# Designed miniproteins, single chains, continued (3), part 60

Each design is a single chain, and the fold is of that chain. pLDDT is the mean over its residues in the fold that is shown.

## One batch from the design tools (miniprotein)

Design m10074
Fold by ESMFold2-Fast:
Structure m10074 (fold): chain A 89 residues (1-89)
Amino acid sequence: MEKEKKEIERLIKEAREVMAEAHDLYLTHPEFADEAARALKLASEAIKYAREAMENPDKVTEYIKKAKELLEEARRVLDSMRARVEALQ
């Protein structure tokens, strides 16, 4: 349980970091508003599944996997936005 709890805590922390950066991009680069909104939604959903993993022992592996997949997709969207912003500089 300690290992799973640490993984869940890490996923929530990383998802919050993605949300913070996507929010900053949303405010500073209106041209990427749709992508920023998508990254925020994906990261928020990752946090939801990570929390559900703590509450549902029978589905903890499934929910952790789902949270990881959502966080990875959120990061890919964020990385794509960063690359486009960098190309504009």
Scores: mean pLDDT 83

Design m10075
Fold by ESMFold2-Fast:
Structure m10075 (fold): chain A 95 residues (1-95)
Amino acid sequence: PLEPMPAAEREELLERAEKELEELRKEYERLLREKKLEEAIKEVKENTPEEIEEEMARVRALIAEHADDPDRAVQLLREAAELGLELAEEALKLL
């Protein structure tokens, strides 16, 4: 049973997850501009810079769409924050 979180704790968790998603997107844009990673992009042919950005935007939209279901939204954001960059990279590899 997931009990409702206090509003302050939920808001803090949501802000942390949003910051992590924004940092992740920013980090990917930085890495994609690095000449050193041009060959890595070739190996991950299914993921273009636009597809990565669209995926991040889609995740954010999905969270916002479930804003009326706070438990689901918090769970998704908590999983993203708890697993961090590593899960995002694994999820992108599955795409």
Scores: mean pLDDT 51

Design m10076
Fold by ESMFold2-Fast:
Structure m10076 (fold): chain A 85 residues (1-85)
Amino acid sequence: SMSFEEQIKKIEEKAQQMLNQVQALDPSKLPQMQKTYQTIQEYLRQAEEYLKQGKEKEAAHYFVVASMHLMGMEAEVLIIKRRLA
């Protein structure tokens, strides 16, 4: 079973991969994606802080919202790839 810390690291890694792909495929979208990346990092930090306080429900909420923003980044990358094909 993956720890909560490992799950946070995986979301951060995937978000960084999305930024790298946008930079290569459509640099004009980079500022928007960078802003989404910063939003993901902020929500993950809040999730970790609530987890340290034993507030599992609040931690899960922020983790889910961060995950939803990552899915949005992945969707944007997919749309860019489809336009360039």
Scores: mean pLDDT 87

Design m10077
Fold by ESMFold2-Fast:
Structure m10077 (fold): chain A 100 residues (1-100)
Amino acid sequence: SMQQHIDRFNSIRDTTINSMDDYISTFPSEQQSRYQQVKDITNDGMDRIIQYYQQTGDWDRAMQGYIQIQNVTRDFITNPSVTVDQFQQRVDNIIQQMQS
């Protein structure tokens, strides 16, 4: 059901965000602010995916958008040259493509 899928999204999101919180806590305080911004962008993107799924019932598109957000988050973590602004643009592009 839609509710079971939403519950699954929220469970995966909670696991992902808790992992980010644990990861962020290991960095110097100067870098923690940068990573906190990425966490906020990730949360917003995931909320928008859940809203899309609630409006459309399109699980396959919503799940693909979710996977793409996880992929760009991993890229940000492994590539320190990626800026917060670039990360925001990548997440926004994923949402736009999902909604198209």
Scores: mean pLDDT 83

Design m10078
Fold by ESMFold2-Fast:
Structure m10078 (fold): chain A 87 residues (1-87)
Amino acid sequence: MEELLERIRELVRRLARAAAPEASEEEIERIAEQAAELVRKALEEGRGDLAIETARRDAEEARRAGDEESAELAEEILRLVEELKRS
């Protein structure tokens, strides 16, 4: 679990940086850490389906925005959340 959550955190950090290039490193790290904690909490509470649905919506939104880099990052995050639920 921790290894996959750390990978999710790193991808969210990259996604947040792409969305806000001028944001501070501290702000980006806070966003990434909060996202990983929300995923962990959803899984621990038996709400893994909600975590997957949220990640799927985020990926769809990025694709509709036409941001290829953000869409690829969001799709990878979705795959990792699905993997965590299956584990």
Scores: mean pLDDT 79

Design m10079
Fold by ESMFold2-Fast:
Structure m10079 (fold): chain A 72 residues (1-72)
Amino acid sequence: SHEEELRRAAEELARALEAGDQEAANRASKTILDVAEAMGPERGAALLRELAREEPNRGARASLGHLADSLL
């Protein structure tokens, strides 16, 4: 499902940011935006904000929030 794909991409983004892998972070961000758009931008943004609230990594939390804002 798109929800499962979005959750996996968000986890990939967090791992990439923790590793300092900017290339992987950029790929994960692109996947997040594409999947969120496919779900519908309002639904995608809402799920991204929910994932951001649950994200323990501060950088990943901020990135997920910014990606959600970019969809609206």
Scores: mean pLDDT 86

Design m10080
Fold by ESMFold2-Fast:
Structure m10080 (fold): chain A 82 residues (1-82)
Amino acid sequence: SLEDLAEELEKLGDEFEKKGNYRFAGEVYMAAARLYERLDTPEAHRRAVELYRKAIEMYEQSGDTELAEKARALAERFEARL
């Protein structure tokens, strides 16, 4: 299911973060956040917000400032419509 895929991506992101692959962790967290956003439940929305925040942190850790700015803009746009 879409929820199972989102959870699998979140776990994959956690694994890349633990290994210090921050850029890839950020990309995977972004993918998970977008899937939770699409599930359109209050719980999924809360998880999407948390994952957008983690993605921003990962991009900042990797020094990918442009990706961090794009992730922040997407997170703000999503939160504005909640």
Scores: mean pLDDT 86

Design m10081
Fold by ESMFold2-Fast:
Structure m10081 (fold): chain A 61 residues (1-61)
Amino acid sequence: MEENLKLAKEGKDRATKLGRPGEGVAKELEDKYGKETGDLTLYLVNLTNPELAPKAKEKIE
């Protein structure tokens, strides 16, 4: 869990810095490290966008 959160934070930061879609970064991390890491990445990215935050929370629940 802790390692997954670290990877998710790094993914979120890289997506923001490079202007990449958060969904794309989340999918890459899901494929490489598993669904939990992808879901956490999507959650962290979408928390900065109020329109997408509810959908991200539903996916993690």
Scores: mean pLDDT 63

Design m10082
Fold by ESMFold2-Fast:
Structure m10082 (fold): chain A 79 residues (1-79)
Amino acid sequence: LDEIVREVAERGSKETGEDAEELERRLRAQLKAFGEKYGLSDEEVAEAARLLVAYDEDEEAAKEKLEELVERIRKKYEA
C-alpha cells in the first residue's frame, strides 16, 4: 500500500504542483477508509489502487484483474 500511495502522490504532485507529502496523506486516508468500508485488507486495497493506475496503461489486463478482485470481495461479503 505505502509504495503505490507514494508513487501516485509523487506523480500527482508533478502534474498539479501540489505538495506530494500532503497529497500522499490525503490519498492514504481515503484508501484506508475505502478498505474499512468494504472489509478489505491493506494488501487488497493496494491491489485495487495498482489496478486503477494500470487502467491508463493497459485497460484490458487491468479490467480482468479488477473483476477477479470484485469477485473475491463478493465472496467475503456472502460468507
Scores: mean pLDDT 68

Design m10083
Fold by ESMFold2-Fast:
Structure m10083 (fold): chain A 81 residues (1-81)
Amino acid sequence: MREKLNEVERYLKEALRAIESGDVDKARELIEKAQRITDEIEDPVERRIAQAMVYDVKARLYEAEGKEDEAQKWREKALAL
């Protein structure tokens, strides 16, 4: 099943655009939507891929907010999956 993984990628691309435009609230909402879809992925390999992408985008959001310590934590979580 690829549809949910593709949806996660789409929401995260929109979240990255929101981060670049300074719309932190919209970015957070889109990341939360991506996480909900990730939780619905039954295939463990695809869920792991989606989860890593979610963690990477969360790190970028915290970096954009000037929270580098928190950003580093989420980058490390993404690499550990």
Scores: mean pLDDT 85

Design m10084
Fold by ESMFold2-Fast:
Structure m10084 (fold): chain A 109 residues (1-109)
Amino acid sequence: SLLESLEESKKFLDALIRALRTVKEKSPEELSEEEQKVYDFVVENPEAFVDLLKKILELIKALKPENPELSKEMLEKIREVLDLLYELGLISEEEYEELMKLIEEVEKE
């Protein structure tokens, strides 16, 4: 279901936020096994990661009429991920601005 797909996406984003915070505050060596897996995916497959974020945004957009609270929570998680990636130099300013604009477009619907 759309809800189950979004719950899996939420778990992925939560794990990624934890991983990026750990890298920012400590080092990549302090990552748990789960955190290392999501971090490596982002670093080693940046284009696939951006594609995944765009797919998650489409899921959020589809679910927003049925569950606006969860949709808002998910958009805030993606925003935090993008902020952390930008602070760590893992995405460019142009990529950051483009993805933030996509979040704003989903919020307006």
Scores: mean pLDDT 85

Design m10085
Fold by ESMFold2-Fast:
Structure m10085 (fold): chain A 80 residues (1-80)
Amino acid sequence: SAALEQAEKYLKEAKKAVEETKKIDKDAGEKMEKILKEGEEVANKMKGDPEAMANTMLSGYGAVKKGLEQTKAAVKAAKA
C-alpha cells in the first residue's frame, strides 16, 4: 500500500531527525524520541486504516522536524 510505504518513510526520516538532534543536544533528542515512540503507539492502534496511520506518522514526523529546527536555532543563538 502506498499509504503504508509513506508511513514507513516518515518513520525512518523522523528517526534520523531524532539522532541528529541527539548529536546537537542529547536531552532534546531523548525528549523527541519519546514523542516519536508515543506517535508510533498511536499509529499502531490505527492498523485497520492505513491512511489514518500514515497521517499520524506524518504529524509525528512534522513535530520532530520542528523540534530539530528549534534545537539548531537555540544552539546557534547560544554561540552568538
Scores: mean pLDDT 79

Design m10086
Fold by ESMFold2-Fast:
Structure m10086 (fold): chain A 110 residues (1-110)
Amino acid sequence: MVRVRVLVEVTEVTAEEIVVRVSIAAGESGTLLLRIETALAGSGEYTLQSRREVSARAGEVVEVEEVIPVPAEWQGKTLEIRARAYATAADGKEVLLAEASAIVHVPEAA
């Protein structure tokens, strides 16, 4: 049984892009599936931005950086950026192990 911790940090935000760093610490070695999703804050409606496999090693922190392009409708809005780490079960089903989110305010274009 894999114990996983996830941390999401917004490292840069502009009217054109958001740079997100996801840190993953796993208690056991294995392949995790990482999903990065966005929602308007409070909406509960998430859009998938990125899906990738991450090779985790016991006792190590893996960092993943993602650049999310900002559509015009997000300018001046507050967003939730959520990272979810999954394991793949023997039957091929994805099992959620950990999630974290960060809140970011997108600036208006100058």
Scores: mean pLDDT 83

Design m10087
Fold by ESMFold2-Fast:
Structure m10087 (fold): chain A 83 residues (1-83)
Amino acid sequence: AMVALRDSFKKMIEASGLKKGDKVGYVPGGGAAPQAAKEAIEELGLIPVPYKTVEEAIADLKAGKIKAIVSGQAFIDVANKEV
C-alpha cells in the first residue's frame, strides 16, 4: 500500500514536468500519505519543503517559492491551468 502510494505520487510529479532541484511542498504528519509524498519527492531528485498547513504551502506556490504541492491524495502545481 505505501509503495503503491509513493509510486502514484512519483507518476503525478513526473507528469508535471518538474526538474531535479525543484522544490515541492508537503505537510508532515502521521500516516502513509505525507511519508510517501516526501519519499516520492526525494527519489525524483526534488527538494521536499515542509509546511504546517496546505494554505501556507499554497501561499509560497503563488509567490513562486515552490513549484508544486503534494498533500494527502491531492497534487497541485503551477502547470495546472485548471486552477
Scores: mean pLDDT 70

Design m10088
Fold by ESMFold2-Fast:
Structure m10088 (fold): chain A 62 residues (1-62)
Amino acid sequence: GREEAQRAAERAALAGSDAAGAAASAGMIYKDFGGPEMGRRAFLAARKGSDAAESARLAREA
């Protein structure tokens, strides 16, 4: 139903935010300790995660 769809979208938004945070943290670590390419890829993943979380939030509110 509508409530199930809204709850699923809310869970997707939270998962996207968690993934974005983890990727950003990895990016910082890789930038300083691992390598620039790994850091760059992690930051790109963080951005995509944030975009996905925002899309899920907008879908929940539509």
Scores: mean pLDDT 66

Design m10089
Fold by ESMFold2-Fast:
Structure m10089 (fold): chain A 68 residues (1-68)
Amino acid sequence: SVEEIEDKLLAVLVLHLDGDEAGAAQVIASIKDPEIKEKLEKFYEEAKGKSEEEQNKLATELSEELRK
């Protein structure tokens, strides 16, 4: 469901901000839908070079995209 994927997106963001890159990668690897997995992988790579505020904005934008 979209809610399950949004929970995983939040988990990836929290783990990344905590410095748990291995945990973030495991959450992404748990995604069964290849299209959604690719979107979360792209989000994760983009988030690495951004401020916390920009990371939150990217997460919100991806969440909105997943609801379409």
Scores: mean pLDDT 77

Design m10090
Fold by ESMFold2-Fast:
Structure m10090 (fold): chain A 117 residues (1-117)
Amino acid sequence: DDEKIRRFLVEKLGLTEEEADIILRYARRSPTILAILTYFVEAFVNPPSEDPRVVLVEARSAAIYVRNLTGDEELAKAIEKIGEALQGRALPTPLPSGVLDPEALRKRILEAIEKAE
């Protein structure tokens, strides 16, 4: 499953293998980073937005948040790059409030990837 997610990040979102590895490493350790990744992967399968920059603006905000949380500039840059790849897409439905379930988030990522295939 990690290989399928890694492949999607590289082939569909234009990340390098190194950038994809950084994101996946953090996502395994942080439900918050996994939730951010889930949110942007789901945006890929959304219809076009009337504002082509809406996802990019959201990704830049997420990158600032993650940079402040982790101190990792490369992780922040990878998230911004995801936002650049998703320009023109509509924002997905907000993530549920409360405790983030990593298994549920991973299932949502895999379902979005299948829709993109």
Scores: mean pLDDT 80

Design m10091
Fold by ESMFold2-Fast:
Structure m10091 (fold): chain A 100 residues (1-100)
Amino acid sequence: SVEEKVEEIEEIFLELVPEAKKLSEAKRLEFLALVAEGLYEGKSLEEIIEEVKKAFPELGENAKLYAEAAKKAILANTESKSEFLEIAKELRKRAKELKK
């Protein structure tokens, strides 16, 4: 299910970048959603990194490392372009629920 894929993506991402645990869970999910949305739109990694730097300035010099790890985690759990959008929507939904 998309729910299981989102959980696996977050697990792999945190294994690759343990420092991301310093971000709130809502911010991590919003960040992962931004990367998934960029992949769905066919953006290059460099374009995604620039969007991450603008949306998450708190990542600073780590924006590239985080975006590369997020892309790797997402690609490991997706087989089609349409799944990127489904994953992004589920990540956004979970982030919103955490802010209630």
Scores: mean pLDDT 87

Design m10092
Fold by ESMFold2-Fast:
Structure m10092 (fold): chain A 120 residues (1-120)
Amino acid sequence: MQRPFSVRELSFDELLEYLQPSDVVVLVGEFSDEQLEALKEKVGVLRLIVEDEETAKKYKEKFPDIDVFVGDPVELTRASLELSLIDVIIVTPEHEETLERLEEVIREAGSGTQLIRLLE
């Protein structure tokens, strides 16, 4: 059964305890190499959304198995990513406006996707 929609604030350690090996996870923002490696080992599918091509190139070179998308996270989630297939979206703290807009998109779609604000 799908989880009911929620918005949570979790530290990275709490996030790793929350996530399941079968989860399809979308990341919004910039993550450390150590965080990406830990998430990749923990979950079934990891996708990263970044705002610029330079950041995307960096992550594609280091983590070729991670799907990296460039663009507005809200528009990519609405138009290119199937919300029904996404279990968790994780947003870094610098992207507060994006988190609020993603909450609206998920609620409008009636999706069970979990939205997580990552703490520093």
Scores: mean pLDDT 79

Design m10093
Fold by ESMFold2-Fast:
Structure m10093 (fold): chain A 101 residues (1-101)
Amino acid sequence: NEKLKKAAKELYETLKKVIVERKFSPDDLVRITKALRTIYKNASEEERIEILAAVIKLTGMTKEAFKNLFPFISDEDVEKAYELAKKMTLEQAFEILEKYK
């Protein structure tokens, strides 16, 4: 799915920039939000949960912050993604996003 690949690539590049620069701009949040919406519509449940878990791991966001920023993502998916994120390393999170780009 070309839409999923494009969204995953945008997500990877934006998160890599944010982590390296240690700065999160409003434009970066807009890019992440658009990418996650595209992923949510085009990915399977398993793919969606892996990608969300990678984003949670790379950003370090709390469940509350994640739900407030991305209300279009179901509470069930957030819970599953958060549990998966606890078990992964930062390196594994980047590998997951690379897999989908």
Scores: mean pLDDT 84

Design m10094
Fold by ESMFold2-Fast:
Structure m10094 (fold): chain A 76 residues (1-76)
Amino acid sequence: GPLSREELRAAAEGALELVSDPNATDSQIVAAMLLASIASQDPEVRAELIAGLEKLAQSPDPKVAENARLVLELVR
């Protein structure tokens, strides 16, 4: 059946956790993009994800900010 909002929120949280790691590998960022795409199926969860990614895009760590902007481009 379709994923629950709770499962979609878990996907959004997983994406944000991966993006927030300055040591995340390219494969982990691809996983974050897939989780973000799954989470974006619900408009409320998508809005929560975008807010979290916008915050990470302002990170003083350039790798975290770069990865957050990359995932933002995918879900906007």
Scores: mean pLDDT 89

Design m10095
Fold by ESMFold2-Fast:
Structure m10095 (fold): chain A 81 residues (1-81)
Amino acid sequence: SSAVEKLRAIQAELAAALQTEIDEIMKQLDPEVAKKLQDMVARGSSSAELIEFLKEEGYTQLADKLTARLNAKLDELLAEA
C-alpha cells in the first residue's frame, strides 16, 4: 500500500542519515573509541545506544549534534509524508 511504501522510504532515509552522521563522527574520535563505535554499529546497536556511548566516552557535544540531526531529519521526512 502507499502508506507502507512511504513508511519504508522514511525508514531507509533515516538509516542513511544515521550512517552519514556516524561516518563524520568517527573522523573526530580517538581511534580506540571510533573502533568501539564501529563495532556497535556493525552489531546493529540503536541510535539511542550510540548516543549514550558517545556521552559516556566524553563526546557529549557530538552526541547532542547527532541527536539534533536525526530529529531534524525525522521531522523533515514526516513533513514530506
Scores: mean pLDDT 81

Design m10096
Fold by ESMFold2-Fast:
Structure m10096 (fold): chain A 99 residues (1-99)
Amino acid sequence: MARVESGIVTWGGEKIGVVVVRGEVGPEEAKKAVKAMEELLKQGAKGIILGLEGEVSEEARKILEEFAKSLPIPVAILTGKDSLEEKKEKIEELIEKVK
């Protein structure tokens, strides 16, 4: 069973939402992550970092990507398949977009 954790971090004076899904990410975990991202948006997040640690199903990926594209704020989706360099680039791009 995957665990979804969420919170807000202040980075460069901006509120950045962070959502981490630990373990396998199926449609139910994706739905929980969507709700967490919606709550962070309501709390004033200017950007969201979504960390997916386990295997992501095709259905879950589609749910998360479609929801991220629908948000008025930038979202960085980090997976276990991303290199450290790719993760850094995604986070840096997110921070630039929230400025």
Scores: mean pLDDT 82

Design m10097
Fold by ESMFold2-Fast:
Structure m10097 (fold): chain A 81 residues (1-81)
Amino acid sequence: SMAENKKQLEEILRQLERNREAVETALERADELGLDRDTLLKQLKMVDEAIKIVKEAIEKGVPVEETVKKLEEKIEEMERK
């Protein structure tokens, strides 16, 4: 159903927003925690792109299966660079 599809996309969005907050916190404390800043910046960019894809999917009513496939393709593309 459209309601079930939207609920699943909203749950994915919540998960991505939690991940983004975690990466931002890690980035702010990277030096004190001994974390690689460049790796965190790449992760932040990846999460931001994923959030954009899911937000557009929610707005346009894109099926969750199609959205997940697009996320997987985008992650693969970014990991190859």
Scores: mean pLDDT 85

Design m10098
Fold by ESMFold2-Fast:
Structure m10098 (fold): chain A 71 residues (1-71)
Amino acid sequence: MFSRTVPGDPDAVYRAAYELGLKSGLSEEEAEEVARLLADAVRAAERQHGPLTVTLVAEDGVVTAELTPAP
């Protein structure tokens, strides 16, 4: 299991999700796809809810994101 907490900046989320995806056994293409989807989801969530903190968890080829309000 790998985890990382990042600000809800789409570029930060993309980089973290991509790196964690690769470490968890995803291919480069799969990791890029997951990173884009998560970055887009965080961007949409911040437009509705304001600044967020994102905790990413990667295990056995699965990357999940937990979103919490930023202080």
Scores: mean pLDDT 82

Design m10099
Fold by ESMFold2-Fast:
Order: C-alpha cells, then sequence, then structure tokens
Structure m10099 (fold): chain A 74 residues (1-74)
C-alpha cells in the first residue's frame, strides 16, 4: 500500500500547470523520504501561492534528491 505523508511540503519548482492540476518539484531531505505512488497531504509553492491537496508522487530521482508530485489545485 502507498504511504501517506501528513505534513506540508514546499515545492521549489512548478513544472507543469493546467486548469485543475499542477506538477511540482520538491528537493532536499523531504524528497529523500518519498517513493513513487506515495501520497502527500499538501504541497505548497510559496512564490506562486499554489497548493496541491492529496498529491501523488510520480517520480523520485535515483539519488533521492528530487521528487515530482502531481495533484489537484486547491
Amino acid sequence: AARVHEGTLEAVRLTSVSDDYAVMEVRGPAAAALRPGDRVKRVVHPEHGLTLEDATVVRVSPDGRSALLVGRLA
């Protein structure tokens, strides 16, 4: 079963945006804890004021330094 991460993660990059969905990149120690298929309750991009609720981890770099998450815009 996929793990659920209860905290809020801060995104460092907005990779893709549509009307309802965005793909955001998280880096650093937070990314190292993520696995593909994991759920993250909240991801915030502070500079753009965008929030994802119940985001899904799509990809983690092989070294665990970055992760891409997709979710619905709040």
Scores: mean pLDDT 82

Design m10100
Fold by ESMFold2-Fast:
Structure m10100 (fold): chain A 83 residues (1-83)
Amino acid sequence: SIDERIDEFVEKAAEILGLTPEEKEALRKGVRDLVDRYRGVLSDEEIQALLDRAFEEIEKNKDKVKSVEDVLNILGRVLANYP
């Protein structure tokens, strides 16, 4: 399900960034808010693929991605620029 994919994304990003429990919950809320904005225009399968793409960008840029805001900015950009 999309909720399971969001939870997996949040867990993996939190591990890479060393987030506190409070930061992890802020990330979870931010990811859900972003995904919900696109549920009316993108399918669940497309959103899942874009979560994977956002995570690839985080992995490639581990030294530059340091905060919840950085993760949400990457995901927001990936979702907004989907063809």
Scores: mean pLDDT 85

Design m10101
Fold by ESMFold2-Fast:
Structure m10101 (fold): chain A 94 residues (1-94)
Amino acid sequence: MKSIVQSAEDAAVEVVTAYKAGGVKALNKTKAGAHLLFFLNAHDDVAVKAFIDKVIELAPNDTDLHQGLVDTLKFAGRPDLAKYLEEKVKEANS
């Protein structure tokens, strides 16, 4: 049995793996995007932040992936989480 945080981290691994294999097009064919939207709709900011932290840990320099996630968070009406991701990227590259 997995916690929602563990599920979010697993979804982040799926997203990064799909992106590295085939870029944004491959990512859009996975369930990982649906998992991110599920966590956002559940208003579980801890799970969403765990997802973001794991993506940045695994892919700190993949700016196209980061931009796709920022756009998704803004589309979901969560510009605060988009800003959190942008700040985490800056910290990882400092």
Scores: mean pLDDT 75

Design m10102
Fold by ESMFold2-Fast:
Structure m10102 (fold): chain A 98 residues (1-98)
Amino acid sequence: SMEERAREEIERARRELSEERRRFLEEAGREGGELIKEAVDYTVSLASDVEKLKEHSLEKAEEGKKRGEDEEDMERLKENIERSYKEETERLEKLKKE
């Protein structure tokens, strides 16, 4: 399945990310995005790896921009990713305590 391959790639991508890039992506994902939330819901075992999905999603957006996607689209996606990540993280924290 393409999803299984994507998850394996995300696992590797996180391990290979530079410290500066990781710090940037973590800050960008503070509020999360609809894309991350949907992806977490799509794969039940990925809830604990939400941050990896965030990093992969942002990288995909950057690649899209280089392929001719609008710069503004990338910025809107990043803002959405930040918001959804924050919401999903807070939700998971509550579930962890309860």
Scores: mean pLDDT 55

Design m10103
Fold by ESMFold2-Fast:
Structure m10103 (fold): chain A 85 residues (1-85)
Amino acid sequence: VRELIERAAARIAAYTANLAGLSAEELRERLEREGVFSPEAIEYALALHAALPAPPASREEALARGKELAPEVQALIAEVDAAIA
C-alpha cells in the first residue's frame, strides 16, 4: 500500500504545485524536504507536473483549474483513505 499512498500523494502535490505556480524544480525541493517520498514517487510527480498546462496567470484561473481537478483530488483522497483504513 505504500506505493499506492505515495503515488496518490505525489499526484496531489503535483496538482497543488501547478495551481500555486511552482516550477518542477521547486516541486522537487518541496517533496525532498518532506522526506516521505521515494525518488520514484518524486520523479512520478515531476513527470505529471510537466504534463500539466502552464501555471494559472490569475486567481480566477487557479480557482477554475482547481474546480476541474477537484473530482480527481477527491478520488485520490478516497484511494489514500482506503489504503490507510
Scores: mean pLDDT 71

Design m10104
Fold by ESMFold2-Fast:
Structure m10104 (fold): chain A 96 residues (1-96)
Amino acid sequence: MLKEVVVSIEANVDEDLSDSEGIVSALGSTPSGYPVEGESSKVSKTPGSATAKARGVVPAEEAPKLTFHGLITILKDGAIEKTKLAETKQAAPVEL
């Protein structure tokens, strides 16, 4: 699971990024509509929804550079940013 956990973190970063865009749009339309709970309809209308998923392929293109040092850094940094976004999302919209 160690290897899968790292891959999962990278994928989740893309989802979190897309979710952030959804929250901005959802908050404008629905003052209490959290995209995490089921605001997929609003998230689907966000321009960042599809772009976030494509970002997951970036490390695969850089990995063949003879070193996994960059791959580890990207996955680790992605995980950290995902955690910060998750906390900010809940703190910012929930505080409203």
Scores: mean pLDDT 42

Design m10105
Fold by ESMFold2-Fast:
Structure m10105 (fold): chain A 65 residues (1-65)
Amino acid sequence: KIELSMSLIEDTSDPYGEAMRLITIGVMSAVFKISSKKAEELLEKAREELKKTKPELFDKVKNPK
């Protein structure tokens, strides 16, 4: 389950990233019909795999103009 929604604006240094994480967890849970906890785990694993396999692509997308 989602632990603390307030963290997206008060405790997070990356509030936009935290908001996107929560939204993505909800969407993944609905689409894949899995728990929010499992969706969060998959999101984190996908992020780590992407960063290791395509770090330049990930950083390029994250870097705003």
Scores: mean pLDDT 61

Design m10106
Fold by ESMFold2-Fast:
Formats: C-alpha cells, sequence, structure tokens
Structure m10106 (fold): chain A 86 residues (1-86)
C-alpha cells in the first residue's frame, strides 16, 4: 500500500510537469508537443502495467520509471523555455 501511495503521488507530479512541458512545446512546434504527449502516455501505460504485474515490488519499479519520466519532462521543459526566451 505505501509504495502504491508513492506511485500515485509520482504520477500526479508527472502529469503536472508533462502538462507544462506540452504547453511550452506547443508554442515552439505543435508536432513536438504531440510526440511528447504520446511519450508521456506510453510512460504512464508502462508504469501501470509494471505496478499491476508485480505487487509492491512492481509498484516500486513503476515509481522509478515515473520519476525518470519526471526528470526527462523537466529537462524538456527547461530546453523549451530556453528556446522561447531567447
Amino acid sequence: MEARKELDKAIDEFRKVSQETAEALRKLDPERAEEFQRWADEKLNEAGTIADSGGEEGAKQAINLVKDGIDEARKLLEEARSELEK
């Protein structure tokens, strides 16, 4: 249960960061935003599958996957913001 609660929080954070990243990317190129959204949806689907298949250990693996996704989304957000501010 504890790992699942942490996973739910990580998913919420990933969704928030992904929304900000997609909005920034749309200002640069709508096609880049669509590709990013597909990637984000795929990451969430992978995390869900891993969590469902492995109980608490699966949830921990899913948390790591989602946290990796958050880091990647934040990197893309900073890159997009840098391009928009130049």
Scores: mean pLDDT 83

